# Designed miniproteins, single chains, continued (4), part 31

Each design is a single chain, and the fold is of that chain. pLDDT is the mean over its residues in the fold that is shown.

## One batch from the design tools (miniprotein)

Design m13054
Fold by ESMFold2-Fast:
Structure m13054 (fold): chain A 83 residues (1-83)
Amino acid sequence: GELSNEELIKELREKAEKSKDPNDYANLGSVLSRQGQYSEAEKYYEKALSLDPDNHQVYSNLAVDLILRMQYSKANEYLKKAQ
């Protein structure tokens, strides 16, 4: 249900804050994106990239979220880095 998604996001946020692991930030961004919270997902994906700038999967995920938000110019920049 909706409550279980909120609890999952809270758990993932606490895990990422504690670990400072780029993969934990990327996982949080992915869950937020699946819930349609694209703006918050972008923040955590950008945090993951600040810690691991070579993560091609995060660039790809960011580009998809930007396309869904009709931000095509910025999406194209991230797609080039995902290649």
Scores: mean pLDDT 83

Design m13055
Fold by ESMFold2-Fast:
Structure m13055 (fold): chain A 72 residues (1-72)
Amino acid sequence: MSDVEKARAAAKNGDLSTLARILEESKDLEAKLLAVEALGALGARDLLEWVLDHSKDPRVREAARRALAALE
């Protein structure tokens, strides 16, 4: 199963631990962006803040900023 497929399954199931793992371990930008969108939809503020602080990819950080703004 691809990381994108894992992210979609985790998003559907509300599996926060799998979404966090994808953000830590995946090299697939599409999977990481899907994971951020899923965390936003699930209201996972603490994990989104963790992504903003720890992600080195500016695209992933920007997605996390937008998701956090949508929760406010």
Scores: mean pLDDT 84

Design m13056
Fold by ESMFold2-Fast:
Structure m13056 (fold): chain A 72 residues (1-72)
Amino acid sequence: STGARLAAAAVGSGAKDNGGAASVEEVRKILAPMLESGDISEEEAEALIEAAERGGGVITPRQAVEAGRRLA
């Protein structure tokens, strides 16, 4: 979906701003306004959070883009 790609891009951008990796908490904060607006589903948000958890609690820009591509 378009929302999943936008969410992945936002997470990837946040990861770059935080030295190349975003924590699970940072991912949740980035996704919160998109969940509130309905731009992404709860399932898409959970998938991105799970990707960060699978990465040891952090997600890189590349991992965020790959996750968004799979959800789209």
Scores: mean pLDDT 78

Design m13057
Fold by ESMFold2-Fast:
Structure m13057 (fold): chain A 71 residues (1-71)
Amino acid sequence: SQLEKERKEKEQQLQEEGEQVERLTRDVASHRGDAERTRRSLEQLAELLPSEAEALREAGERLVARAAAAA
C-alpha cells in the first residue's frame, strides 16, 4: 500500500509538471504574438511620422528579436 501511494504521488507530480510546461509554452507563444502585433503598429505609425520612420521600424525589429530570443 505504501509503494502504491508513492507511485500515485509521483504520477501526479509528473502530470502537474507537464501542465506547467504547457502553460509556459503558451505564455511564450502569446508574448511573441504581442511583440509581432506591436511591430505592425509601429510600422503603421512610421507611415504617419516619416521623420521618425527609421527609429520606429528599428524599435519594432528589436522587440520581435528579443521575443524570439526569450524562447
Scores: mean pLDDT 78

Design m13058
Fold by ESMFold2-Fast:
Structure m13058 (fold): chain A 78 residues (1-78)
Amino acid sequence: MDRKEAIEALIERLKELKGIDVRELFEKYLKLSIEELIKLLKEAVKKGAPEEEILAIKLALFYKLDNDEFIKILEEIE
C-alpha cells in the first residue's frame, strides 16, 4: 500500500471509529519541516495536547520520513 493511501485510510478510520477528524490538521502540519514537526510533537506530548493534534503531527512525520526514522523519533519522544 502507498504511504499516502495508508495515511488517508487511517484518517478516515479514526473519524469513523473514534470521531477524531485529523485531516485538516494533517494538511496544516504537512506544510512544516521535519524539524518543526519534531519540536511540535515533543511540545504536544509534554503538554498532554488533544489526541487529534498529536496524531496529526505523527501522521505528517510518517509521511515525510521512512519507517525506521519515524520509529526512532517516536521512541525518543515517548
Scores: mean pLDDT 77

Design m13059
Fold by ESMFold2-Fast:
Structure m13059 (fold): chain A 94 residues (1-94)
Amino acid sequence: MEVPPLTPEARKLVEEALKHYREALRSAKAGDRQTALEHLQKAVEAFEKAAEVSDERGRRWLRAAIYSLEAKVYEALGDKEKAEKLRQKANEIA
């Protein structure tokens, strides 16, 4: 995946978001829906903060990344319909 140039501040926020995303995906695969959704929310919040300090290209990439990563968590939770809708939103932005 080609990452657009992000500011150092945005990159730190993306790394924080990816840490929460990894915990969300782990919890989802373990069947812990509540913990998965709590970590997913923290990941989304960190990505949104990264988008606020990014240029238009970085912001578009981060919005697409949010939907794509949310889709993976919901698919791991067995929510295939929500995952499909989120993938479609990611494709519309990319």
Scores: mean pLDDT 82

Design m13060
Fold by ESMFold2-Fast:
Structure m13060 (fold): chain A 98 residues (1-98)
Amino acid sequence: SMEIEEARRLLEEIRAWLEGRDEEASKEIRTMSPAEIAEKAREIYERFKESDPELAEEAKEILKESVRLVGSFSVLTKEEVREEVRRQTEERIAKLLE
């Protein structure tokens, strides 16, 4: 049911959101989870891979980036823990040197 023009607009808005240009993305795109964005990009890729290979490649690029963001949610939780451990280790080393 998705027209080529709609698919292009969605990919442009998703790219803007991924690049931190939130004002250029619609509220729909801004409220989507990375998993929902990956699903949308996959749908566009599957629909246009034979009829519009250039559009399909753009969707594939966004799909890869969205999958990377899903991974980064786990990394963000771990990063907070890593930052605390790093700070504790540095304070301990500093105390031993002074």
Scores: mean pLDDT 69

Design m13061
Fold by ESMFold2-Fast:
Structure m13061 (fold): chain A 89 residues (1-89)
Amino acid sequence: DLEKEIVRLGRKLVEAIEKKDLEEAEKYAEELGEVAERYALSLGYSEEEARRLGERVREAALAAARAGIKDKEIAEKLREMVREDEEAV
């Protein structure tokens, strides 16, 4: 289930942010991009469209991680978003 995998990786990303571990956060951002690409393919997007979506998701996750490591309010908001996603899956 790709949706559950996205939620799991989002949780791991937020845990890395809370530990201020940018290297671990970067790893989970990369994995999120890969899963997002597979999810887009499952929805019928082209390989090129899916790859671009995966790249954007990776970049957005990494930017969020860098911001959350520096700002406790951003980290708290990211944690709340992941909690809401966990309840929805």
Scores: mean pLDDT 84

Design m13062
Fold by ESMFold2-Fast:
Structure m13062 (fold): chain A 91 residues (1-91)
Amino acid sequence: NAQLQAFLDSLAAYLESQGKTDLAEAVRKLDPQLFENAYAFALGFDNDEERLDVFRYLLKKNGITLSDEELEELFKAVDDAVRGKLPLAPL
């Protein structure tokens, strides 16, 4: 949807501003619905390690070729944004 796309566009712009150009381009190509489903499912787990593991698993299972380190950076940036720590469009 338009709100989710605006969030991902803001996230990509933020990552690019941090010098993470390759990760920003990957976010711009990411299916918004796949992202939303993976993140929402991960939030059902009790700790950050389990949430990250599930987020990585779901994205990789659906053909995302980002490294474990890039997926960890992505998950952290999303979590920080959702908690209001980053100046991104609302999710």
Scores: mean pLDDT 82

Design m13063
Fold by ESMFold2-Fast:
Order: structure tokens, then C-alpha cells, then sequence
Structure m13063 (fold): chain A 90 residues (1-90)
């Protein structure tokens, strides 16, 4: 679980920095959703964390899926969702 928390923390920082740099509201909202997922992961509420990560991915796909940055973030979120699902099934 600590590895999942570390990856989530790094993703939150990346999303917050990118949102600040670009001023993109969709990236800012995705950062907020991933930050909430991080708090649930810390509480070992992995199902809720997965739901929030899926919502963040959906938002990025709808709003910024056509950009290079958006595609990279969607890929990272997809991998992270798989990692959290794996931790839940242990």
C-alpha cells in the first residue's frame, strides 16, 4: 500500500504543477480527484480510491484526451488504477 500512496502523491504533484502551468480547469479538477483518492488510499479504502481515479481518468479523456499531456496523464492514471486494483485483491 505504501508504494501506491507514493505513486499517488507523485501524480498529485504532477497534476497540480501542470494545472498551475497551463491554467487548465480539467487538469485542476483531475488533480483534486486524485488527491481525494490519495486520502482514501491512506485509509485503506481502496474501492473508493479506484472510483475517484476512474472519474479523474474519464474527465481527462473527455476534456484533454486530444493533447499530448492529456494522453500521458490518462496512461499514468490507467496504470495506477490497475495497481490499486491489484492491492485490493491481495
Amino acid sequence: IDAVVDVLEKLVKRLENLAKETGNEAIKEAARLVKEALEYAKKKELEKAIELLREAKRLLEEEVGDTEEGKELIEQLDELIKLVEYEKKK
Scores: mean pLDDT 80

Design m13064
Fold by ESMFold2-Fast:
Structure m13064 (fold): chain A 83 residues (1-83)
Amino acid sequence: MAVEKLADYILDPEKFLSTSVEELAKELGISKEEVEKIRDWITGKKKYVPDEETLERLAEAMEMSVEAARLYFESEKKPINTP
C-alpha cells in the first residue's frame, strides 16, 4: 500500500509538478518561491541550493535527516535517455 507522505511529493517529480505551488508551499511549510526553485531543479533547468533553514524544514517534511535531504538535492535531474 502506498501511503501519501510529504516525502513522496518531493521524491516523485510527476506528482510534484502536477500539484499547485500554493498547496506544495502550505504542505511543505516553505515559500512559493522555494517551490518554484524545486520545480526548476526537478525539470533539470537549474540546480537547487537551499539555505540551511529551508533544508531543515524540507528534511523534516520528508521525514529524513538534513544530510540525506542535502544529498538528494545535490543530485542532478537528467532525462531518462542518457547513454
Scores: mean pLDDT 70

Design m13065
Fold by ESMFold2-Fast:
Structure m13065 (fold): chain A 74 residues (1-74)
Amino acid sequence: MTLTDEQLEQAIKKLEEFAKDENVSPELLEMLKKDLENAAKGDESAGGKLVLRATVEMGLDGTAKLSTRLSKIT
């Protein structure tokens, strides 16, 4: 696992805040949360799926905003 349970909880909170700010659909939010949880459990492919899904649905700008929010997790 690349994230602690506390770091994963913070990442999920940041993702949910991002989804509210950027009007992300509930279906996309649930898929992104699942990808993030799988990446935290050591699924190396899940991080790539998260980025690909974000880029397809939100574009490069949306993906950059998400990455910025997630990078602030301590």
Scores: mean pLDDT 71

Design m13066
Fold by ESMFold2-Fast:
Structure m13066 (fold): chain A 98 residues (1-98)
Amino acid sequence: SAAVQAALAAFEAEARKLPRERLRLILAAVGGALSLVQSGDSETAITLLDKIAKELEASAPALAALLRRARDLLLQGDNDAAIQLLTQVVDILEALLS
């Protein structure tokens, strides 16, 4: 959706301002959440996404909002949309660290 693409663009601009060490830690955490969803452990993924979003709320609010959107998709049972969104977040983080 146009809203999701705008949110991803806002996150990319925000992430470019973060230290590389912080981006590596975020990539590990978000990648872990993505792996949990892919393995069918949506309940643990929801808990982890909520924890990461709370931790990032002050320093990376655009990313925190995207992680909450992924959590809400999982709560609605839309695992495929959550995987797609988390994969896009991971891809942006990996590109910034390349």
Scores: mean pLDDT 91

Design m13067
Fold by ESMFold2-Fast:
Parts: structure tokens; sequence; C-alpha cells
Structure m13067 (fold): chain A 102 residues (1-102)
């Protein structure tokens, strides 16, 4: 079972990914494929976090998937030169590091 602190970090990471997807949907430089990929990554993050909360997935497995999601989003943000997306993705990366230290 996860601690309340671990659950809070998972929820904060998810909220950041949600905000990034909203920003990408508003970016005229983003392709429809990038928007669809970002939505798929958000849906995957939700599934992974819920599975981890349910004890169906280990914290280490959940963290590894979230790291991959955040790195993919960061690459999209850098390609688009979207500074808000880059900043949020780097914030999510820092929260994932905190989660690993618990």
Amino acid sequence: AFSPEQIELFERILKIIEEIVELLNKDPRASEAEKKLAQTLLDTARLVIEAAKAGELSGEQAIAVLESIVETILAIGKRLNNEEVIKLAEEARELIRELREL
C-alpha cells in the first residue's frame, strides 16, 4: 500500500500531465498525431496510477512508466519550443524523483 505522501505525489504528477495535454491541444504548432499521442500518454498515466493505488502494479513499475511518459512529453515540448510544456514536464520529472526517494 502507498503512503499518503506517495499518493499525493502521484496525483500531482497526473494533474501536471493533464495541464500539459490542455496546453498541447491549444498549441497551433502541435500536429494532430502529437495531440493524440499526448492524450494516449495521459490515459496511460491514469491507468498506471490507479493500478498502483489498487496494489495491482508495483511503485517501481508505475514510476518507470511515468518517467517514460514525462520524457516523451518533454521531447514534444522541446520540438514545439513550448516553454510552458517544457517547464511543467521538468516539474513532473522532479516530483518523480521525490517519489523514487520514498
Scores: mean pLDDT 89

Design m13068
Fold by ESMFold2-Fast:
Structure m13068 (fold): chain A 78 residues (1-78)
Amino acid sequence: EPVVIPEIDESASAEELLEKLKEAYERLKPFLSPEEQQRMEQIIKKLEELVKEDPEKAKEMIIKLLEQLKEFVESLQK
């Protein structure tokens, strides 16, 4: 089954990128161990706080995570 994550839009707001990260996580969930799922959920919760406190830093971290998830998905598909 092909796993597709949303394309990264660097012009998007931190809140929009966070929603894309949550979508990517839900799509990847079946391929993750319970420990990896727990780790991702903890990261997402921290990013939700960071989006409110420091949107610029949150945006940078979310973009990096989306890039890492995209590379992971690409490695699984081929």
Scores: mean pLDDT 75

Design m13069
Fold by ESMFold2-Fast:
Structure m13069 (fold): chain A 124 residues (1-124)
Amino acid sequence: SAMEEARKRQEELKELQKKLMLEIIESLKNHPVAGPFLYPPDLEALPDLPDVVPDWLSLDKIEQMVENGEIETLEEFKKAFENMVQGALRFYPEDHPYAIDARKLKEHFEKEYEEAEKKLKELE
């Protein structure tokens, strides 16, 4: 039926989005500037961080959210990644190495994300 075909298409789109998001995360984790973003921040070294950025995300946390289904779409994934980048830009001065690295990681993300959107559109 048309409803069964639509359901299969939605399942295929969901599976493709998950695969694309995990491929982007792997690419980001292997980027030379990814170090500060790989894991949760050291709150003993940065005790003021939760006051400035209560919703700080890491690539590891975003990966877990994709794997457990908390993030199911490329759009939700982009928002989570942008939250992580904005967290760094809010906490660190503009000329800080981690702020510079956040901007470089964002440029790499935008390229990978555009390619993922093209792949998703080809299946739609």
Scores: mean pLDDT 84

Design m13070
Fold by ESMFold2-Fast:
Structure m13070 (fold): chain A 89 residues (1-89)
Amino acid sequence: MVDLAELIQQVMQGDEEAYKQLVETLRKLYAEAQKRGVPLEDILKEKGQTKFYPPYLRLKMERLSGVELPEAAEKFLKDLENGKIFDSV
C-alpha cells in the first residue's frame, strides 16, 4: 500500500504525480470505508496510515498563516475542503 504520509510530503514539495496518487488512494480508502459502513479514520488506522495527519495539519497551518504553497498542495487542500476528492466515490 502507498504511504500517505510520504505522498503528502511530496505534494508539499510540489510533486504533481504525488498529488494524483494521494487523491486516488484517498478515494479508494473512502470507497472501502463506505462499503464496510465505517468512518474513513477507522480504515486509515487499520492500514497504518495515521502518520498522514501531522503533515496534513502542517499544510493547513501554513495555508492559514499566508505561506505560499506549491500548486499541488493548494489544489489538494481546496479539493478536500470542497468535497471534490470524494465526489467520484
Scores: mean pLDDT 71

Design m13071
Fold by ESMFold2-Fast:
Structure m13071 (fold): chain A 100 residues (1-100)
Amino acid sequence: SDERKEIISAIAELLQIIGLLLDIELAMRQGNEAAKTAAIRDLEATVNSFAKKYNLSTNMINELNTNLQKLRDSKTLEETIAAADSLHDTVYKAYQNWFS
């Protein structure tokens, strides 16, 4: 796993997840509930694919699912940002653990 191509691929996948988190925040800022719901659905699919591809631990999968649920349950922009930041932190830790 010292291959530069594997690192670049993993970074590209992380950036895709970050982009979806930003789409959710943008939808909340615009009051667009349909766009928020669609972006969360796409994020759930992407995160599930990521967890399977990188063989994430049960603990990390549970933390990702908890943060996805917090995003679904968020009612304010502040709650949405907090849940998005927590999801990002969990994904970033998963990437670090995959490279170790």
Scores: mean pLDDT 82

Design m13072
Fold by ESMFold2-Fast:
Structure m13072 (fold): chain A 83 residues (1-83)
Amino acid sequence: SVEDVVKEGMAQITGLVAQGVEAERRKDYQTALEYYRAALAKLEELEKKLEALGEVPESVKEGLETAKRDLEGLIARQEKAIA
């Protein structure tokens, strides 16, 4: 189901973000960037899987769009810290 795919995908994304946050706390910006990029890749994979399942609730689409923007912001923050 859509709900099960979202739950599984978001669990993976949340785990990667948590590892990125931990790396960022250590000022390991390169490792944090890798985890946030991996999380974004998993989010894009989740979007593709949901597209194949048909009708996706608007609230789910909005949640994924917000998560994507947040991840892009986290990635940009690490890139600035590395530069």
Scores: mean pLDDT 87

Design m13073
Fold by ESMFold2-Fast:
Structure m13073 (fold): chain A 90 residues (1-90)
Amino acid sequence: SVEKEAARSMIEFAERLIKEIKEKGIDELIRELAEKGGIPESTARSRLYQIIADAHGIPVAEIRAMSNEEREELLIEALKEAIEKGKEVL
C-alpha cells in the first residue's frame, strides 16, 4: 500500500539521519538542511530545535539552553520513536 511505502521511506530517512548525527553532529546536519532548503542556517537551526522541542513536549527555550550533545540525544530519541511508530504500519 501507499501507506506502507511511505512508512518504509520515513524509516530509511530517520535511520540515515541518526547515522549522520552520530558521524558528523547536529551542526553539520543544520548546514546540510540549510543548503538543501535554500534557507539561512539560523532558520534551519530554529526549525530543527522546534521539531526537537515538539517531539519531547518541552519549550524550545530549553533546547536552546542545551549543549549540542544533549540536542543530538533528544533528536536521536525522537527519530527512534518515529521509526518504531513507522514499523507499526508495515
Scores: mean pLDDT 86

Design m13074
Fold by ESMFold2-Fast:
Parts: sequence; structure tokens; C-alpha cells
Structure m13074 (fold): chain A 59 residues (1-59)
Amino acid sequence: SDAEVNAFIDDFLRENNIPRSEKPRLRLLLEGLARLAELSVADFLRQPNAREALLAMYS
């Protein structure tokens, strides 16, 4: 699960040209989005809109 979360965030950083220094902030945003969706972080990552939702909150 932690490996899946780290891989998702690392891929998101690369895809959106975001500095690695932002990784802790993205993790907090991801945790917040999962909480709002009433899902675990691991389950939230498997949602088809997970990347779009994270990008919208980060922007």
C-alpha cells in the first residue's frame, strides 16, 4: 500500500513536471481527497478520476 502510494505520487510529479520537494504536500492533498471520498488512500488511487481530482486541488 505505501509502495503504491509512493509510486502514484512519483508518477504524478513526473507527469505534471512538479518538483520532488512538493511530494509531502501532494501526499496531504491525496489523504484529504481520500477522506472526503470516504475511501482509504489505496482505494482512492484506483478511482478513474484520482489524478484529475489531485491536479485540480494542487492547482
Scores: mean pLDDT 85

Design m13075
Fold by ESMFold2-Fast:
Structure m13075 (fold): chain A 69 residues (1-69)
Amino acid sequence: SELEEAARRLLEAAESGDDKALIAVAMEAVRRYGAERLKEEALRVGEELGKPEAGRIAANAVEMAASLL
């Protein structure tokens, strides 16, 4: 799904350590899908991929992005 693809992109950005890219991706995704749904999906995908820390970083970025919009 598009939401899962967005979550996977967020996890990739989280793992890269590029905070500016992570926030930019998060802002675009929040505008399209909403912060609550994205946070839940990022945490779910993180667990599914065995990367729960990346999922948490992505979820935190979604919260920060929502506060900037």
Scores: mean pLDDT 86

Design m13076
Fold by ESMFold2-Fast:
Structure m13076 (fold): chain A 97 residues (1-97)
Amino acid sequence: MSPLKLELEVLAAVEQIKAAVLLLAAKKLYKKTGSEELKKIAEEIQEILDELARLSEEAARETDEERLEELRKRVEELGERLKELEEEFEEVEKKLK
């Protein structure tokens, strides 16, 4: 087994868990407040979660190390976008409380 492939599988799994937790938080607060901004954040998190699932499936079938590095970069970029959405969620939550 390639160490790079294992690292990619772990990274993708961690980002998927982070996205799922943030999505649940955003949906829960949206249900309580009716904030359209929270609905938009939840929709964007769902898009990231769907993209991470696609990348994980692609990584499972890939054997080329250069291609695996490209997939890893895409997962890391989605993780950075998720962090930005987490900060945006915290900003909205702060205004609603």
Scores: mean pLDDT 85

Design m13077
Fold by ESMFold2-Fast:
Formats: C-alpha cells, sequence, structure tokens
Structure m13077 (fold): chain A 94 residues (1-94)
C-alpha cells in the first residue's frame, strides 16, 4: 500500500529499476548476472525481456492501462519478477 512507502520513495525505486534494466538490455551477460543477483530465474528472465520492455515504454508514456495488461500477462506466464515490477510501476504512477 502507498501508506507503507511514500510516493517519492516508490518513484525512486522505479527509476532505479528502469535504469538497471536499460543498462542490462545493452549487455546480455550483465543482464543474466543482474537477474541472478535479484533472485530471478535466468530462464524466466529470457521470457520476461519483452514484458520488461513493454513496462519501461508504458512507464515513460504514463500508460497505466498497458501496465495493468502487462502485469496480468506476466501473472499468467508465471513471471513473478515482471509482475512485481509492473505492480511497482503502477503504484509509482498513481
Amino acid sequence: SLDEISDEIERAMVDIAVSVLEISSSQPSVNLDMAKALGVDPEKEERAKPLYKRIVDAYRRKDIKELEQVKEEAGKLGLESAKRFADLVIKALK
């Protein structure tokens, strides 16, 4: 809930996550090491890459509807890291 974390802290966390993913997308080996450090399954990370791109693009456009669709899609695919990332981005934009 927003009461537990301030909007400012949530926005900072999203900005860090976006920056991390943008750096990772430029270097595949770094992306795998970062996924491991974040406790993400490397095989699931490869499947989540298109969803991460959609989350970043939707965040920049402030498109909450697209973010909610990506979150639902990630949930159906069992991609928990992408689902949590989309949820965090949605909370930061509210």
Scores: mean pLDDT 66

Design m13078
Fold by ESMFold2-Fast:
Formats: structure tokens, C-alpha cells, sequence
Structure m13078 (fold): chain A 115 residues (1-115)
């Protein structure tokens, strides 16, 4: 199903970010790394559904590279890009980076009710 494909893509992104997260010194870097890895895998899943395998591989590679770059940052600043939305076979998936009540960055994942 479309939802299962989106969940698989998110899981792959989080797994890919796992090594990078172990090196991240602060919560903002960790959340930014998770965001970029998840974004790359969601884009890859969309491209694969369109038969665009080269674009899918490029999206994964870019996501991993941006995740590693984010984890290496000493800054507590949130990224400029804090929201990403993609549609995978009629399911809209939104990634959002927000601050919680304590000012700690969180990654939020939302699925559209268009199923």
C-alpha cells in the first residue's frame, strides 16, 4: 500500500541516519540529520513509483550527504528548511521540524487523510 511504502521509506531514512546520529553533538543537529535522511528516502520512493531509478538513487545520496553535514554542525540553530511535503501514490507525507514546550527541536511526521 502507499502508506506502507511511505513508512518503509521513513524507516530506511532513520536507519541511514543512525550512524550519523551517534556523532551528532546536539538535539538540533540530530533532528536536522533525521529530517534530511527521511526527506531523501521519501523522494526516492516517489521517484521509484515513477520509474525514475537514477533520480531515486540521487535523492537518497543527497539526503545522506545533508544528514552527515547537519550532524557535523556545532550550532544549536534550526535549519532554514523546516518543512517538506511529498505525495506517494495518493498519500501526502509532511516532515516538519518544530520546537517543543522546552525549546527542544522535534521531527514531526504527518500523513494526509486522502487515503
Amino acid sequence: SALARALDALGAGFTRAGEVLAEAANPAAQVEALFHAARGELLAAQYELQGKLDEAEAARAEGEARAREAAAKPSLELPEVREFTVEIDGVRVTLRVELDAEGVPELLIEFSPEL
Scores: mean pLDDT 77

Design m13079
Fold by ESMFold2-Fast:
Structure m13079 (fold): chain A 116 residues (1-116)
Amino acid sequence: MDPAALASQALVLDEIARGRAKAEAEGDPPVTLEEIKEFALRVADRQAAAKRERGATLTDRIVLEVKPEDATRAMLEGLEAGVDRALAEHPDAFAQLIVDTGDEEFRAEVEARLAA
C-alpha cells in the first residue's frame, strides 16, 4: 500500500473509532441491519462517484465487517465522514472501502455499485 492509501485508511478508521466512542459516551441506540445496508450502499456510491467525477485512484481494498450488535448510528456517521475526508485529502490514492454485513449476496451488490 502506498503512503497516501495508508493515510486514507487511517482517516476512515479514526472517524469510525470517534463515532464508536461518542456512542458509548452518549448511549446512542443500536441500528437495524437495514440501516447498515443503506449506509453500506451509500458509502459505495460516494466512492464510485468520486472515481467517476474526480478520477480518484483506487490503490487497495479494505473490507469492514459491520454487524447490528456492534453498530451504532454515530459509528455509521463516522464511517461516512471518514470516507468523505479520505476522498478529499487523498483522491490520487484512496483505499477502497467495502462494508460487509456477513451477507454474501449483499456484499456482491455493494461491490457491484462500487465498481460502477
Scores: mean pLDDT 72

Design m13080
Fold by ESMFold2-Fast:
Structure m13080 (fold): chain A 95 residues (1-95)
Amino acid sequence: SEEKKEFLRKKIEEWLKAGKISEVQAKSMLKFIDSLSDEEIEALYELVKAGVSPEDIMTFLNMAVYIQKTLDEATKKERLKELKEEILERQALRG
C-alpha cells in the first residue's frame, strides 16, 4: 500500500514538473491520496499505469472521495470498480 502511494506521489510530481497539472491540482491530488482506502489506491495505481490522463485521474479522485461517504461496503466496491472500468474505456476510445 505505502509503496503504491509513494509511486503515485512521484507521478503527481512528474506531472507538475512537466506542466500537465497546476500546483493547486497537485496539492489536491496529494491530499486525496492520503485519504484513500487501500482498494482505491490499487484502482488509482492501475489507472496511472494504464496511462490515464491527469484530468481523468482528478475525476477518479473526486468520485472516490464521494464513494467513501457510502456506508455499504459492497456498494463502495462495486461503484469503485465501475468508475475504474469507465475511465479505462474512455482512455481506450481516445487512443
Scores: mean pLDDT 79

Design m13081
Fold by ESMFold2-Fast:
Parts: sequence; C-alpha cells; structure tokens
Structure m13081 (fold): chain A 94 residues (1-94)
Amino acid sequence: SMEELLELLEEFREWLEEKLAEIAAADPAQRRVLLGEMVEALRELARKLEPYDPKLAASLLRVAELMEQSDDRGAVTLAQVTLHELGVRIEELK
C-alpha cells in the first residue's frame, strides 16, 4: 500500500541519516565497513520497493553500484544525494 511504502521510505531515510553521522565520526577502516553496510541496505530496500516503485528501485540499485565503484568520499557524496532524493520522494507521496 501507499502507507506501507511511505513508512518504509521514512524508516530508511532516518537510518541512512544516522549511518552518515556515524561515517562522519569514523576512522578509515570503520568508514569502509559502514559504507559496505549502506550499499547492502540500499540493495535490500530496492528489492522491497520493486513491487511498489520499480523506477525508484532501479535508481537505488544504480546508486549502490556507483558507491561500490567510488572512493570513500565519492560514496559518501552519493549517499548524501540519495538521502536528499528520498526526502523529496517522501514529500511527493504525502
């Protein structure tokens, strides 16, 4: 349902914001682990979103792929852009 989609996106946005704050405080080794967890979480979210919003699901899979191919700084920037885009999508669904 639309309500389930909205809840899923809001919960993920809050989680992503918290993880980005952890990354900002992390040493390089811890940052790499946290970025890996974030990539896996984006892929899991995309799988859950596929039946509701296949275009958003495809976009999130592409972001995860680009994050894996990026350095730590590039991956953080992609995650920050994704956080912003999720916020925009949540407002569109209200």
Scores: mean pLDDT 87

Design m13082
Fold by ESMFold2-Fast:
Structure m13082 (fold): chain A 74 residues (1-74)
Amino acid sequence: AVQAAADAAVQAHRDETLKRLMGEVKERGAALPDTPEALTEVAKWAQEMVGKSQAEIDARRAELDTAAANALAA
């Protein structure tokens, strides 16, 4: 019971963090292609960043910006 409650709380925190990161990425990627592939990559990145340090998040944001720019240039 206690473990299940703790796991649920952790999952809720991760879901909230992921939702916040997704919103932030949408704001940053105003020009990001609205394709299932691009959204999947964004979701994977956001999930990977859950629990990471701010420095790692910032590094991944830069990587995502580069990927988005390349996708738009293609």
Scores: mean pLDDT 62

Design m13083
Fold by ESMFold2-Fast:
Structure m13083 (fold): chain A 68 residues (1-68)
Amino acid sequence: GDAERRKAGAEAAAQIAAGLAQERTGEKGTPLSGEAFEDGGIGYGEAAGRRFEARIDKATGELTLTEL
């Protein structure tokens, strides 16, 4: 149902953030949280004691990683 799709999207966004944090730091990434929208998502992850936000835009295909 819709709740399952939203949960899956939020988990995917968090995993994307964790993966990008891992690539940027060279340390293992950990997913923290995520939020899914119709046109994208926002994920939060941690690696090497640093926190990151990944913004996912389905309309443009752009993926933006910001250190918090």
Scores: mean pLDDT 82

Design m13084
Fold by ESMFold2-Fast:
Structure m13084 (fold): chain A 68 residues (1-68)
Amino acid sequence: SAELEELKAELRAYVEEKLAAETDPAVRAQLRLYERVALHEIGRLSVEEARELVRKFRAFADELVAQA
């Protein structure tokens, strides 16, 4: 659906934003891995579930970068 594609685009854009400021190669690799998993999961979810996944992913990505 168009809404799921928009949510996938939002998640990709957020990862790119975090990667632009992140220099640790291990954190960068982990962000890319979790991005791939999240994008795969979105394809199997309802729009409401996908929005919740994107919200949780953003919080997780923020924490991961802050720990580096």
Scores: mean pLDDT 85

Design m13085
Fold by ESMFold2-Fast:
Structure m13085 (fold): chain A 73 residues (1-73)
Amino acid sequence: ELKKKAEEAVEKGRQHLEDVETQARNEIERARTLTPGERVIALARAHDRVDYARSQLENLEKEAEKLIKEAEA
């Protein structure tokens, strides 16, 4: 049970990261219509969102590894 829940949590986190990456790509593409200064800010925000989502996935993977280890012990 814990192993399956851990695997499902990681999969949901991975799907969320894909959604954030897709949104970031759309935001970056939209930023092409902005001034150079506004574009830099938009790109930085897009990267920050992706980095945050990636960090959340890493935390989920770390917690999942712990739960899987406990379930297999």
Scores: mean pLDDT 80

Design m13086
Fold by ESMFold2-Fast:
Structure m13086 (fold): chain A 96 residues (1-96)
Amino acid sequence: MEALVAEAERIVAELKRIVEELKELVKKSPLPVTTKIALLLRAIGLLYDAELHLARLRQAAAAGDIAGAQASLAALRAILAEAKRLLEEVRKIVEE
């Protein structure tokens, strides 16, 4: 159980790094203001969802609910993959 919590905390830390990089890229990009706002709101939403799943994972771990902890970890991995995809799409737009 401790290993699941540690993995989840590592995922959220990586997501925070990705979101900060995304914010800097968006802020410095020549994109329209409306596009910048939409991208930043999406990035903030992903971080909010990740923090919620981390909290759920910690609650499941405290209750000995292995299945619940694994479900929350799977959700965190999906959120991280989406954040990485978003970062790569923004990088392509800025590079073009």
Scores: mean pLDDT 85

